Designed miniproteins, single chains, continued (2). Designs and how they scored, part 97

Each design is a single chain, and the fold is of that chain. pLDDT is the mean over its residues in the fold that is shown.

## One batch from the design tools (miniprotein)

Design m7560
Fold by ESMFold2-Fast:
Structure m7560 (fold): chain A 82 residues (1-82)
Amino acid sequence: HHMASEEDRERVLAEVDELLKEIQKIADKLPKTSENARKYVAAQLIAISARVAAELGDLETARRDIEYLKELVKEMKKQAEK
C-alpha cells in the first residue's frame, strides 16, 4: 500500500555504509590471508548490490543483502576477537 520513501532509501543506504565501516575496522585487525581477503571482497560486492537495489527502490532486495552483510560481519568479528 505504501511506496518506499526517499527517507527509507536513505536509511538503508546509511545502514550499508555503517556495516562497511564495521567490516573495514574488522578487516584491519584480521591476518592478511587469502580467505580474509575473499571475505572482504564478498562484503564489498554485497554492499554494491544493496546500494543498487536501494537506489532502484527495491528495498526488499536491499534488506536481504544487508542481512547477508550482517552475517558476514558476525563471522569476521568472531575471527578478529580470537
Scores: mean pLDDT 77

Design m7561
Fold by ESMFold2-Fast:
Structure m7561 (fold): chain A 70 residues (1-70)
Amino acid sequence: MPLSREELERLLEEARRRGADEAVIEALEAALEHGLDVREVAAIIAGVDIATLRAMSDEELRELEEALLA
């Protein structure tokens, strides 16, 4: 399941506060502005196969998001 817009906005704010890498911030902005699925964004950043990410649950997706922002 894709993240809600609300959750995506929170992630973007947190990434900016943490001073996350420009690529991470840009990817989150693209997801919010263009309606990209977080799984697709995560796949692009992490170099993970999209089919694998589609098999992930909401819990697994949240874990991946935390890993990307860390």
Scores: mean pLDDT 61

Design m7562
Fold by ESMFold2-Fast:
Structure m7562 (fold): chain A 85 residues (1-85)
Amino acid sequence: MEEEKRRRAREALETLREFVKNYKPEDIDKIVEAVQTLLENYDLLTPEERAEVKEILEKLSKSKDPRVQLIADGALQALEARDAA
C-alpha cells in the first residue's frame, strides 16, 4: 500500500515537472490531480523530492493562468503549514 502511494506521488511529481516547461490550458485538470496527489502523499517523499515540489509550485504560482496560480498558491500554503508544525 505505502509503496503504491509513493509511486503515485512520484508520478505526480514527474507530471508537474513536465507542466512547468510545457503547460497547456487544456491540461489544468491534470495539474489539479497531480497537486492533490502530492499533497496527500507528501510525507512519503524524500526531503529532496519535497524541496523540488515546493520549487515547482513556486514556478506555477507565477503562471499567467490565474487558475494555475490559485492551485499552486493554495498548495504552497498547505505545505508551509505542514513544515511549520
Scores: mean pLDDT 78

Design m7563
Fold by ESMFold2-Fast:
Structure m7563 (fold): chain A 82 residues (1-82)
Amino acid sequence: MAEKLLEEAKEKFKEGKKALEAGDYEKAIEYYEEAIKLLESLPEPDKKLLAEAYGYLSLAYRRLGDEEKAREYEKKARELLK
């Protein structure tokens, strides 16, 4: 179960990066949010991958002009690496 969820999260993360590179920031946000949800459902979440996902989510929100959400997710990413 956990292994399958981790692979699904990694696939969502990869698709999010593709959407971000294509300039589809809203689609990137959807993929990163789904990846984060899957990662957080694991008994032992990959904090480094979670932090990276939050970092890209922050970037996507900045590109859409949502500075408040961008700041919130950047803070979440930094908290995971403490």
Scores: mean pLDDT 83

Design m7564
Fold by ESMFold2-Fast:
Structure m7564 (fold): chain A 82 residues (1-82)
Amino acid sequence: ETEEKLKELDKEIEKLKKENSLFETIAHLVLKLLLLRLELENTTDPEKKAILQAQIERVEKAIAEAEEEEKEKLEEERKKKE
């Protein structure tokens, strides 16, 4: 179940990256992270908490990677002032 949920999440993240700008992808991922965190806070089932925590970690990693790519693009654009 956890692995299946993470696989679905990975597909959603890949689709977001393909169909959206880097900034839009980050915005969508941040919203998803917020919703997952709210659900985790309101969940008492340990098994569901474990699944939500794994999903949160996956989304946080995706956000960090996207933010790093955005920083690199902004830095490169800043250097191209001519």
Scores: mean pLDDT 78

Design m7565
Fold by ESMFold2-Fast:
Structure m7565 (fold): chain A 59 residues (1-59)
Amino acid sequence: LEELRKEAEKIKNEEMKEAALDYVREAEEAEKAGDLETAEMYRLKAEALIESAKELEKK
């Protein structure tokens, strides 16, 4: 999750950055609560947003 947070922070689009960071935060909270299924779901959502943001970064 630390690596995902670092990647999310590098997103140039503010809306996508905020959403990705929110998903990382939700995943961290779920993991701490022992809800590994929910943690994985939010982790995947964060990863998808980061990937989309990287596509926008490409020329």
Scores: mean pLDDT 80

Design m7566
Fold by ESMFold2-Fast:
Structure m7566 (fold): chain A 80 residues (1-80)
Amino acid sequence: SRVAELYRRAAEAARAGNAEEAARLVREAELLEVEERGIKDPRKLAAAYAAAEIRAIGLGIDLRTPATREAAIAELEAKA
C-alpha cells in the first residue's frame, strides 16, 4: 500500500540520519491512512485527522530524540 511505502521510506530516511525527512514522511503516511478510511462524517473525519497529527508529532519527536530514536525506527519498520 502507499501508506506502507511511506513508512518504509520514513524508516530508511531515519536510518540514514535524516530525522526531518523521516518525520515529514510519517506525517504524510498518517494523513494518507485517514484519507484511505473514507470517513464520511465531518466530525469523525476531523477527529481522525487530529489524532493522526498527534501521532505524527509524537513519532517525529521520538525520531529526533536519541533515547527513543531506535524504538521509533522499529515502529516505522513494523508499519511498512
Scores: mean pLDDT 89

Design m7567
Fold by ESMFold2-Fast:
Structure m7567 (fold): chain A 66 residues (1-66)
Amino acid sequence: TELLLARTLRDMVSLSDPSVVIPAGAIVEVPQSEAKKGEPVTATLADGTVVTIDASLLHSAGPSPE
């Protein structure tokens, strides 16, 4: 499964845990196939935190961090 790096377009809250706030401009990893659907997706934050977010609020970011 290909992972896509994406940037959040605005501040958002995890759909599975409202105590987790994701700031605008954060970089997240999402499955490429899920990101294309615009449905809620499981995303991994830079610190390894796993969240469920609305993929329609993501913008494609640059290449892999390595």
Scores: mean pLDDT 70

Design m7568
Fold by ESMFold2-Fast:
Structure m7568 (fold): chain A 61 residues (1-61)
Amino acid sequence: SAADEIEAVAKEAFALLEQGDYEGAKALLKSLGFSDEEAEAGLDPEKFDRLLLQRYLEATF
């Protein structure tokens, strides 16, 4: 459930980035509990999966 929610928000954030809506993408990542700095780092595709996994573990333990 939490993992599904995180994945759905992540897909929406990347869709906004493809549209050029950086602020919208960042706001969605912040809705998952990421800081401004983490959200900006998370918009790097290589790091995004690691941040999603971290948030999932924090939400479900």
Scores: mean pLDDT 67

Design m7569
Fold by ESMFold2-Fast:
Structure m7569 (fold): chain A 62 residues (1-62)
Amino acid sequence: MEFSEEEKELIREAAEKLGLPEEKIKRSVEDAYKLGIDPKEVLELLKEGREDELKRLALERL
């Protein structure tokens, strides 16, 4: 999956906020995309610290 410069910036912000490596954030976004969730929505939820909402969306798609 190819990320735009804007998406790469959001990945860095999410990684910093959550204290996780950028690579882990990137993999989470790629996994969510495979489930049909918009990558930008995933990044916005991670940036806001709404990991619970991300888990809910993933469970609904499984």
Scores: mean pLDDT 72

Design m7570
Fold by ESMFold2-Fast:
Structure m7570 (fold): chain A 55 residues (1-55)
Amino acid sequence: SKEELQKKIEELEKQIELVRKKLAELAGGDPVVIAAAEAELRRLEEELEELKKQL
């Protein structure tokens, strides 16, 4: 339903904020950990874009 889609969008936006904060804290750290967090962010942003298309 549209309501379920809106809730999923809000959840993804919250997760994206947390990953961005984590990346800021990891600055200058382990490049493998940074790359993994960047990949997670990209994945979440792609999911958000797809859900927004369904509204």
Scores: mean pLDDT 85

Design m7571
Fold by ESMFold2-Fast:
Structure m7571 (fold): chain A 99 residues (1-99)
Amino acid sequence: EAKELAERGKELIKEAKEALKAGDKEKAKELLKEAEELADKLIELGDLRSAAEIYRGIAEIYEMLGEERKAAVYYSVAGILLAAGDLRDSNPKIAALDA
């Protein structure tokens, strides 16, 4: 389930980048909303690293759209999720001691 959501979110980010290259800003924004929904489901499933990757992709697209403030918010969320995921994955013994 998480793997399928991660792959689809990654695909949506690619589609959004291609839409922007074609000049279709509205389609790009629509695809970003779908990507965010998938990333939020990944957070619920505990796949923080995949969710972070999708949030970073969303931030990159908003940056390309010139929406710098919105991009900064998504970059911040991605950074938090990545740090949390990396900490867990880098030291599973610490996570086991906290349980």
Scores: mean pLDDT 79

Design m7572
Fold by ESMFold2-Fast:
Structure m7572 (fold): chain A 66 residues (1-66)
Amino acid sequence: SLFEEYKAKGEEALRAGDFETAAEYYEKAGQNAPSEEEKAEYYQKAGILYALLGKNEKAREVGKKA
């Protein structure tokens, strides 16, 4: 599924230390999540990474969707 693809790409980017790409893919995973629990999980992961990158407005925007 598109969710599984974005989840996998996010994890790969995170392992590579590419936090910007990881945040973007986790956000896309949240958008395509098959359940409310998974949606919350991936939006939270994206929000944490955006906050670590200093993108506080984006972190808040994504956090509201969790």
Scores: mean pLDDT 88

Design m7573
Fold by ESMFold2-Fast:
Structure m7573 (fold): chain A 75 residues (1-75)
Amino acid sequence: MEKAEEGRKLAKEVIETLEKAKKEGKLLSTDEGEELALKFVEALENNPDEKELDRLVEKGLITEEQKKHLLERFK
């Protein structure tokens, strides 16, 4: 349970980093966005919270296809 709190903190930092880069007009390639999403999943110990991934899609930081890819990868 302690690690879940750490994972949520890292997830929030990843989200803030992506939002900041988007607001600053920095060009994030699909590869870069996917790498950050993979780090988010790693922070959840390869047990991604579907709700958190949904949140990233809602914010437009990742696509629904990328969400499906991550969920399929970890099954």
Scores: mean pLDDT 60

Design m7574
Fold by ESMFold2-Fast:
Structure m7574 (fold): chain A 55 residues (1-55)
Amino acid sequence: SSLEEEARRLLEEFRAARTGEAMHAAAQRLSDVIAAAPPEVAARLREEADRALKE
């Protein structure tokens, strides 16, 4: 789905970010996309985001 594709793209953007501003922008947009996703997809994407942020 487009939301899943966008979320994964944002996670890649977050991981590839070279500045704190870029990281925060990607994380904020990712949170918005997750909030708009179906519950089952949102749960999976939250786990992926949490894992990326803990790194």
Scores: mean pLDDT 77

Design m7575
Fold by ESMFold2-Fast:
Structure m7575 (fold): chain A 60 residues (1-60)
Amino acid sequence: GKVEVKIEGDTATITVTAGDIKLEAVFKNPSEEQLKKMIDLAKELAKIIEEIIKKEEELS
């Protein structure tokens, strides 16, 4: 999966893309610690989604 982070002023947008799935989360006024934790979570989520897609393609 791919994780993209865009910061514009007080707004942070995290986009997760894995296979045909695209998720976007918008945060207003995140702290640096919150942003780092959210990015780490997004990377973990991207890996989980790729694993699910791979298994479903073989079973579906």
Scores: mean pLDDT 79

Design m7576
Fold by ESMFold2-Fast:
Structure m7576 (fold): chain A 101 residues (1-101)
Amino acid sequence: MEKEIEELAEIVYENAKKNKEKLLEFLKNLKNITDTLERMEKLKEILKEAFEKIFSSKASKEVKIEGATKGLEKFLKEENVPEEIKKLVLTLVKGIILHLG
């Protein structure tokens, strides 16, 4: 369980770094996107490679959520993303795993 969480966190963190410019632009415009499903679809597209690996994993949804949120939170902290935006985007990650996987 712990090893799977760490492996998923690394996948999400590395994919966030690879897509840093697109991800940060999305976060700047997040409050201008009023539809929650549109927010989830845009984030899923930006981090497509990470979400494909998450959905292919045999880990439980709880482990997938914990790993994905841990990896993305590390990136958001390093980029000094405001706490309000961080909370919103981590909620979108949970929504993607629960509803779009």
Scores: mean pLDDT 86

Design m7577
Fold by ESMFold2-Fast:
Structure m7577 (fold): chain A 60 residues (1-60)
Amino acid sequence: AAQAARDERNLRITKAAHLLLTTDLSVEEIAKRAGYESKEELERDFLERTGITPEEFRKL
């Protein structure tokens, strides 16, 4: 039961990270394209999993 939800969340954050590195899209637009409900949801998930914000990740 937990496996499918875990795989879906992994795909969303991976897609968001890829878009952050390869495009100049806003974090809000990236959240929408990666399947997050809001920019805030993406920022929380990213911070919990990477320790940095999406905006900080883009600057690396």
Scores: mean pLDDT 75

Design m7578
Fold by ESMFold2-Fast:
Structure m7578 (fold): chain A 72 residues (1-72)
Amino acid sequence: MELENGEALRKQGDEFEKEGRLRLAALMYSEAAYHYIRAGDTERGIEEAERALRLDPNNTKAKEALERAKLA
């Protein structure tokens, strides 16, 4: 369930990025990162968190996801 939720959120992020809605894309990628980390997929979690920070460097949720990944 967590992996499936992470994949769905990443796809939503990709859609928003294509539409030029970069802040919303960053939000979706940060949520996807959180779900991947909770599922034990730390590598994908880090990747999506870094992607979110590339679009929005001040995204607190993405920063929190990276901190959690370091503890995993």
Scores: mean pLDDT 80

Design m7579
Fold by ESMFold2-Fast:
Structure m7579 (fold): chain A 61 residues (1-61)
Amino acid sequence: APSPEEATFARLAARAERVAAGDLAGAIAVLRELAAAETDPALRARLAAEIAHLEREAAAA
C-alpha cells in the first residue's frame, strides 16, 4: 500500500536515475550499501528489487 516513505523513495530513485543516467553503476552501488544497512525488512526487499531492476537496465544499455 502507498505510504509517504514509499512515495519519497520512489521520487528519489526516479530523480537519481535521471540525473545519473550516465553512471547507473555508481547509483546502484550506493543503493546496495543502503540495502545492506537497512533494518526494515520490507524496505530492504524494495531496495533489493529496485537494485535488481536498475542492474538489468544498466546491463541492457
Scores: mean pLDDT 69

Design m7580
Fold by ESMFold2-Fast:
Structure m7580 (fold): chain A 79 residues (1-79)
Amino acid sequence: GPAEEAIERAEELVEKAEEALKQGKYEEALELAQEAARAALEAVRVAPPELVPRAVGLAIRAIGLAWEAAHKLGKVAKA
């Protein structure tokens, strides 16, 4: 259903952001992590109560990746 699709999209974007970060593609990693955060927040919006923790966890992970990528680009302090 829509919640599962939103979670799968968020998970895919998180994985792509992690891979870009691992490859040193920090600008791409930042963009992917920001998209992952938006997708995860959309997942929280449509998720039934039992899936909310998973969706929130994805949002936190995506924000962490965005922070790390931005730090590598010299745009923020280390988290």
Scores: mean pLDDT 83

Design m7581
Fold by ESMFold2-Fast:
Structure m7581 (fold): chain A 55 residues (1-55)
Amino acid sequence: SEEDREILGLMLRLAALGTPEAAALIARLKQAGRDKDEAAVRAVAAEMRAYLERQ
C-alpha cells in the first residue's frame, strides 16, 4: 500500500542516519508491527517524520 511504502521509506532514511535515536525509532516501529498495533505504527511513523525534519 501507499502507507506501507511511505513507512518503508522513513525506515530506510532513518537507517541511513545511523544514530542511536533513529535505531530506537526503527525498533519501536518493528515492535508495533509485531503487536499488530496499527495506531502505534502510525504514531511511530509520525515521530520518524518529525525526527527527519529536525535533521
Scores: mean pLDDT 85

Design m7582
Fold by ESMFold2-Fast:
Structure m7582 (fold): chain A 91 residues (1-91)
Amino acid sequence: PVPSLDEARRQVAVGLAELVADGRISPEDAADFLLESGLMTPEQARILREALERAKTREQLVAVAEAMVEGVLNGLSNSELRARLEKILNA
């Protein structure tokens, strides 16, 4: 069975974060893919890119991607998304 759209968005974002962690793509490449695929708005993609650029570990990259997708799916504002990602990056 095909995953739900929500699960598909989560899996794609996490997979891209893992590719960033492996040095295979840049944070900009990951954010651009999600923007071009229609999974995120331009501002959401920018927020994700900035957070991925600041992440220091694979665990932070994955946590950022998961929190961003969950926040987008729950209709969080851009300021709420940034606040959630800041908490992960400062943990």
Scores: mean pLDDT 83

Design m7583
Fold by ESMFold2-Fast:
Structure m7583 (fold): chain A 61 residues (1-61)
Amino acid sequence: AAEEREKRQLLAVKAATYALNGDFDKAAEYLKGLTPAEQEAVLRAIEAIDPENAEKVRKAL
């Protein structure tokens, strides 16, 4: 069902929001709820906006 994907999309949005606000531990926590491919996609999106924040999130994982 699409419901699981919708839940993971919400986790992705939360992860990106926390990462861009400097809360790397919470960002990493939400990213752990995603598939590896979805984690990579979110990290690449953050990196396109702020490479330093993306690196800090990777270190918190």
Scores: mean pLDDT 82

Design m7584
Fold by ESMFold2-Fast:
Structure m7584 (fold): chain A 86 residues (1-86)
Amino acid sequence: EREKLNELFKERKKEVEERVAADPEGSFREGLAIIEEELRRLGLDVAAARAALEAALAAADEAERREIALGIAETAAAIELKKEIE
């Protein structure tokens, strides 16, 4: 049920935005761990994904780093939400 999933994700996304604003580095670290575990579960190359993220962070300015941290946290929240309802 896509509409139910979208509503749950909307609520979770708001909570994620609040958490990232309060603790961006902790939220990034926790989100990255969740994403890496999901990638490993899917049989994807975690090392390649990590290298791409490191390259993006190295090239990013402060605003872009905040955007990356938020994106990581939102992706992790989506993975956790799917895990909770599946």
Scores: mean pLDDT 74

Design m7585
Fold by ESMFold2-Fast:
Structure m7585 (fold): chain A 85 residues (1-85)
Amino acid sequence: MSKEEQAIETLKKAVESFKEFVEKHPELRESAIQLLVNEVLDLKKELNLSEEEVKKILDEVIASIKDPEAKEAMEEVKRRVLEKL
């Protein structure tokens, strides 16, 4: 598995966990978004990904999301991650 494929699979699982968590705790949506931002930044550091690779990975993950609320949350995660690169 490539580093890119590993990151995509990790983030897809994180998005599923996000959906389950926010369904039970909608008041913590902002905190959950920030945790996803931190997870993306940690993956960038751990897998030694470039800024271009991170952007591509996020675009692929977002394209795979069918739930509109989870997709909107990941678009927000992408915006915050790109502001910190």
Scores: mean pLDDT 85

Design m7586
Fold by ESMFold2-Fast:
Structure m7586 (fold): chain A 61 residues (1-61)
Amino acid sequence: SDELRDAADVAEAEARRLIDEEGLSPDAAIAAVRERLRALGYSDEVVDAVTAQLRLKYGRA
């Protein structure tokens, strides 16, 4: 859905900024992005799907 793409784009941009500019760990950045998406009114399904994508991209040990 368009909502999922929009949420993913916002989440990726914010996670990158938090990691690269603010020096947050990937896990901390993902947690902060999750809270922001909920505050913006995205559904739990969208938040969970986007969080899973970010974890695959940034949360690798």
Scores: mean pLDDT 81

Design m7587
Fold by ESMFold2-Fast:
Structure m7587 (fold): chain A 65 residues (1-65)
Amino acid sequence: SAAAIEAEFTARVEALVARIHALQDELDAHRDDPAAVARVRAELRALDAEHRRLLEEYARRLAAA
């Protein structure tokens, strides 16, 4: 059902937001370490790509429901 897809998607978005917050905290903790900053920024870009794919999956699954 659409409601089940929406509930699943909400949980997945909440998990992704938690990961972003953890990485932002790591970025703040290591602000003076260029290598750590570069690594965390790369991970944040990867999560942005994951969020985009998740939105595309959500739209596709809702259209099929």
Scores: mean pLDDT 87

Design m7588
Fold by ESMFold2-Fast:
Structure m7588 (fold): chain A 80 residues (1-80)
Amino acid sequence: AEEHLQKGKELFEQGKLEEAVEEYEKAIELDPNYAEAWLNLGKVLAAMGKLEEAKEAYIKAIKLDPNYKEAKQNLVLLLS
């Protein structure tokens, strides 16, 4: 799971948004409770303009970790 999360982050930094989504989805497939993978999926979806899907990913991260400040902050910024 962590390997796919790190690869997704690297691809996102390179602007390879669709490939980053695939790697984050693989991380989630291996560990559906991986709140950080859901957060990073939300970030890349927001960068792609998929705002409703990004919102759902952030909400999932918050449900998995209610104290996840970064996920809450990203959701607030998306809704602003």
Scores: mean pLDDT 85

Design m7589
Fold by ESMFold2-Fast:
Structure m7589 (fold): chain A 63 residues (1-63)
Amino acid sequence: SMMDAIEAAEAAIKKALEEGLSPREAMAAGITAKKYVLEEGLSPEEAAEKGLEYARKLAEERR
């Protein structure tokens, strides 16, 4: 649902920022988390984790 997608995005963004990722990387985590909820039907918790994992990879690849 849209509410689950918002919850996943907010959780992913918060965790990314807490880990010291950039605002742009945190936004990528949120966008990816929303996509996993809406397109793949994942739970907010699972989607947030996948979004965060993607953002961590982006941070490594940009250096």
Scores: mean pLDDT 84

Design m7590
Fold by ESMFold2-Fast:
Structure m7590 (fold): chain A 59 residues (1-59)
Amino acid sequence: AELSEEVREVAREIAEKLREIGDKLDVAIAAGRAARAAGASAEEARAVFMEAATKALGA
């Protein structure tokens, strides 16, 4: 009906893709938090997060 409808549809598709990326990053965040709970330093927890994020995103 309007040009804004097409823009709204594109925005929704982008939001869905961002949610999927966010879900995969949640695994990495959980891994980093688990490392901290196990007594790892902030730097060690960051390394765990980065490694888990790389695996979760398939990069």
Scores: mean pLDDT 73

Design m7591
Fold by ESMFold2-Fast:
Structure m7591 (fold): chain A 62 residues (1-62)
Amino acid sequence: GELYKKALEELLQRAKELAEQVKKQNPKAKYEIEVIDGKTVRLTIEVDGKKYVLEASVDDLL
C-alpha cells in the first residue's frame, strides 16, 4: 500500500542523507546504496580502511 511505498522512499532518503553527511566529514569515504529485495535498503560506507554496513527493511517497520 501507500504506507509501504512511503516507508521505502523514506529509508532511501535517510540512507542518502547519512552517506552525504559522512562524505562531507570524510572526503575519501566511499558509499553504496542498494535495494536488495525491493524491501531492504543497504548502505555500505568505507572510510579509513573500515567497512560499515547498515540495513533496514520496510517489513520490520510496518
Scores: mean pLDDT 79

Design m7592
Fold by ESMFold2-Fast:
Structure m7592 (fold): chain A 100 residues (1-100)
Amino acid sequence: SELEELLKEAAKLADELVALIRAGAPREEIDRVAEELIKTLEKIAEKEEELGNYKSAKGLRDAIKAIREAVEKNDLDGLFTLASLLRHELRKKLEEMKKK
């Protein structure tokens, strides 16, 4: 499913973002991965809205706003916390989608 593939991509990007921040990677690399994560989350939010999952879509859009704010303010601790929480939420959502 397209939504399942997008959720996998977003979880991978969130993992990469956490790893880069933990490693003290250059700001350019952190910003690039954060932007890729935002774009993937926007696609997931759109698919959730198409499926009538408006609460899920709102939660994703709120997460996107929080990530953008953390990047803009150079809040690496906030960005790390957001990405850490988000990767767990995305994986939980993937597991729920696989249960029939």
Scores: mean pLDDT 87

Design m7593
Fold by ESMFold2-Fast:
Structure m7593 (fold): chain A 71 residues (1-71)
Amino acid sequence: SSGIIKAGRELHKKLKELGTDELSVEEAVKILEENGAPELAEKVRKLAEEKGTDKLSGEELDRLITEELTK
């Protein structure tokens, strides 16, 4: 779970660096995998496929992080 919290911080850091409220699935997955949250990375891919999108908002990413922390 420490990896999930760190991954969440790194996602928001990337959003701020890019000046946007959305991350590409590829960028989000990379950050999550590099920060020890590969299960969350797979959930990101699945959500994007279900929505038919290649980007997720910071709010959607935060919901996935919260769900993973509360399971």
Scores: mean pLDDT 82

Design m7594
Fold by ESMFold2-Fast:
Structure m7594 (fold): chain A 55 residues (1-55)
Amino acid sequence: SMKEKAEEIVKSVLEKNGGKKITDIDYKEALSIAKQLGLDEDVVKEAIEKYNKEN
């Protein structure tokens, strides 16, 4: 599903930055990847906000 793909993008960005909380720079990178894959920007935004709120 699109939600699962968004979660994989978030996970990939976290692995790249050493597992820290997602920053604004990481957020922009995740959105860029999502656009290239044809994913809805709002789905990626929700996945990132949920991760940051819970972590």
Scores: mean pLDDT 74

Design m7595
Fold by ESMFold2-Fast:
Structure m7595 (fold): chain A 84 residues (1-84)
Amino acid sequence: SDMYRRLYEAIRNEDAEAALEPLLQFVDEYGVPLDSRGILNAIISKLGGLPMTGDTSLLPKLQRVIEELLRRHPDLFSGRISPG
């Protein structure tokens, strides 16, 4: 799905605004609250990116993106995602 690719690219670039729409769609599809590790694991699984599973830099980048989205858009994400 183009959503998973857009979300992965936004995380790599630490671009919270680019992550907004695809992450909101992702959370709506999952239907349960998720932390950064849960979100990252789902993205990696969907992209089939075995080479990406060893990249420890993606988790802290996603945590920073989530922190920024919670700061800018709490009404959209509070109770639905967490950086922890």
Scores: mean pLDDT 78

Design m7596
Fold by ESMFold2-Fast:
Parts: structure tokens; C-alpha cells; sequence
Structure m7596 (fold): chain A 72 residues (1-72)
């Protein structure tokens, strides 16, 4: 049972770090970076590690965020 607890704990800590980075990026006006970090925080909170997420998925999430930013 400790494996699930450790995974959840690591995911929560990673999500908190990414949310903090997203907030800092937003303060700097880098909305693309902020949305990317928020997406990573959601994945971490869901228990998906970055090692299990292909770079293509991360890049695609960034591309989607960029398209949303272009939609004024």
C-alpha cells in the first residue's frame, strides 16, 4: 500500500512545484509557460510522472496552449 501513497505524495509535491512555476511565469507575462506548467501540474496530480509522458505529449500540450493564446 505504500507504493500508491508514495506516488500520490510525489505527484502532489510535483504539482505544487509546477503550480508555483506557473504563477511566476504568469507574473512575468509568459502565458504559454504558465499554461504549460499548469498542464504538467495536472498530469502530476493525476499520478502521471513526466518520465511516463513522451516529449511529444508535452510539446503538443504547449502547442494547444499557444493556439488558445492566439484566440483573442
Amino acid sequence: SSAAAKRAQRGALLAEEYERKAEEAEREGDLLAAETFRALAELARAGVSLADVPEEVVEKAREIAERLEEEE
Scores: mean pLDDT 68

Design m7597
Fold by ESMFold2-Fast:
Structure m7597 (fold): chain A 75 residues (1-75)
Amino acid sequence: AAEAAALARAGELGDRNMQRVFDEVEKLVKELKEQGITDREEIIDKIAEHFGISRDAAENLLLALERRKQAEKAK
């Protein structure tokens, strides 16, 4: 439910496609890390701010992205 709510709100920003939402989160996380922002809590706050979603929704979205990337690396 929380991940679905985050995707619905991200859709209000231009796209409801799950893949595009994950690509945007990954891009944002990469940009934040390049700026020296490596703290998980700060990254979650920035995702929540960027997508206009709750911090809980942002945390679930980041967790879903991390699980997807781990599955891809396990190949």
Scores: mean pLDDT 71

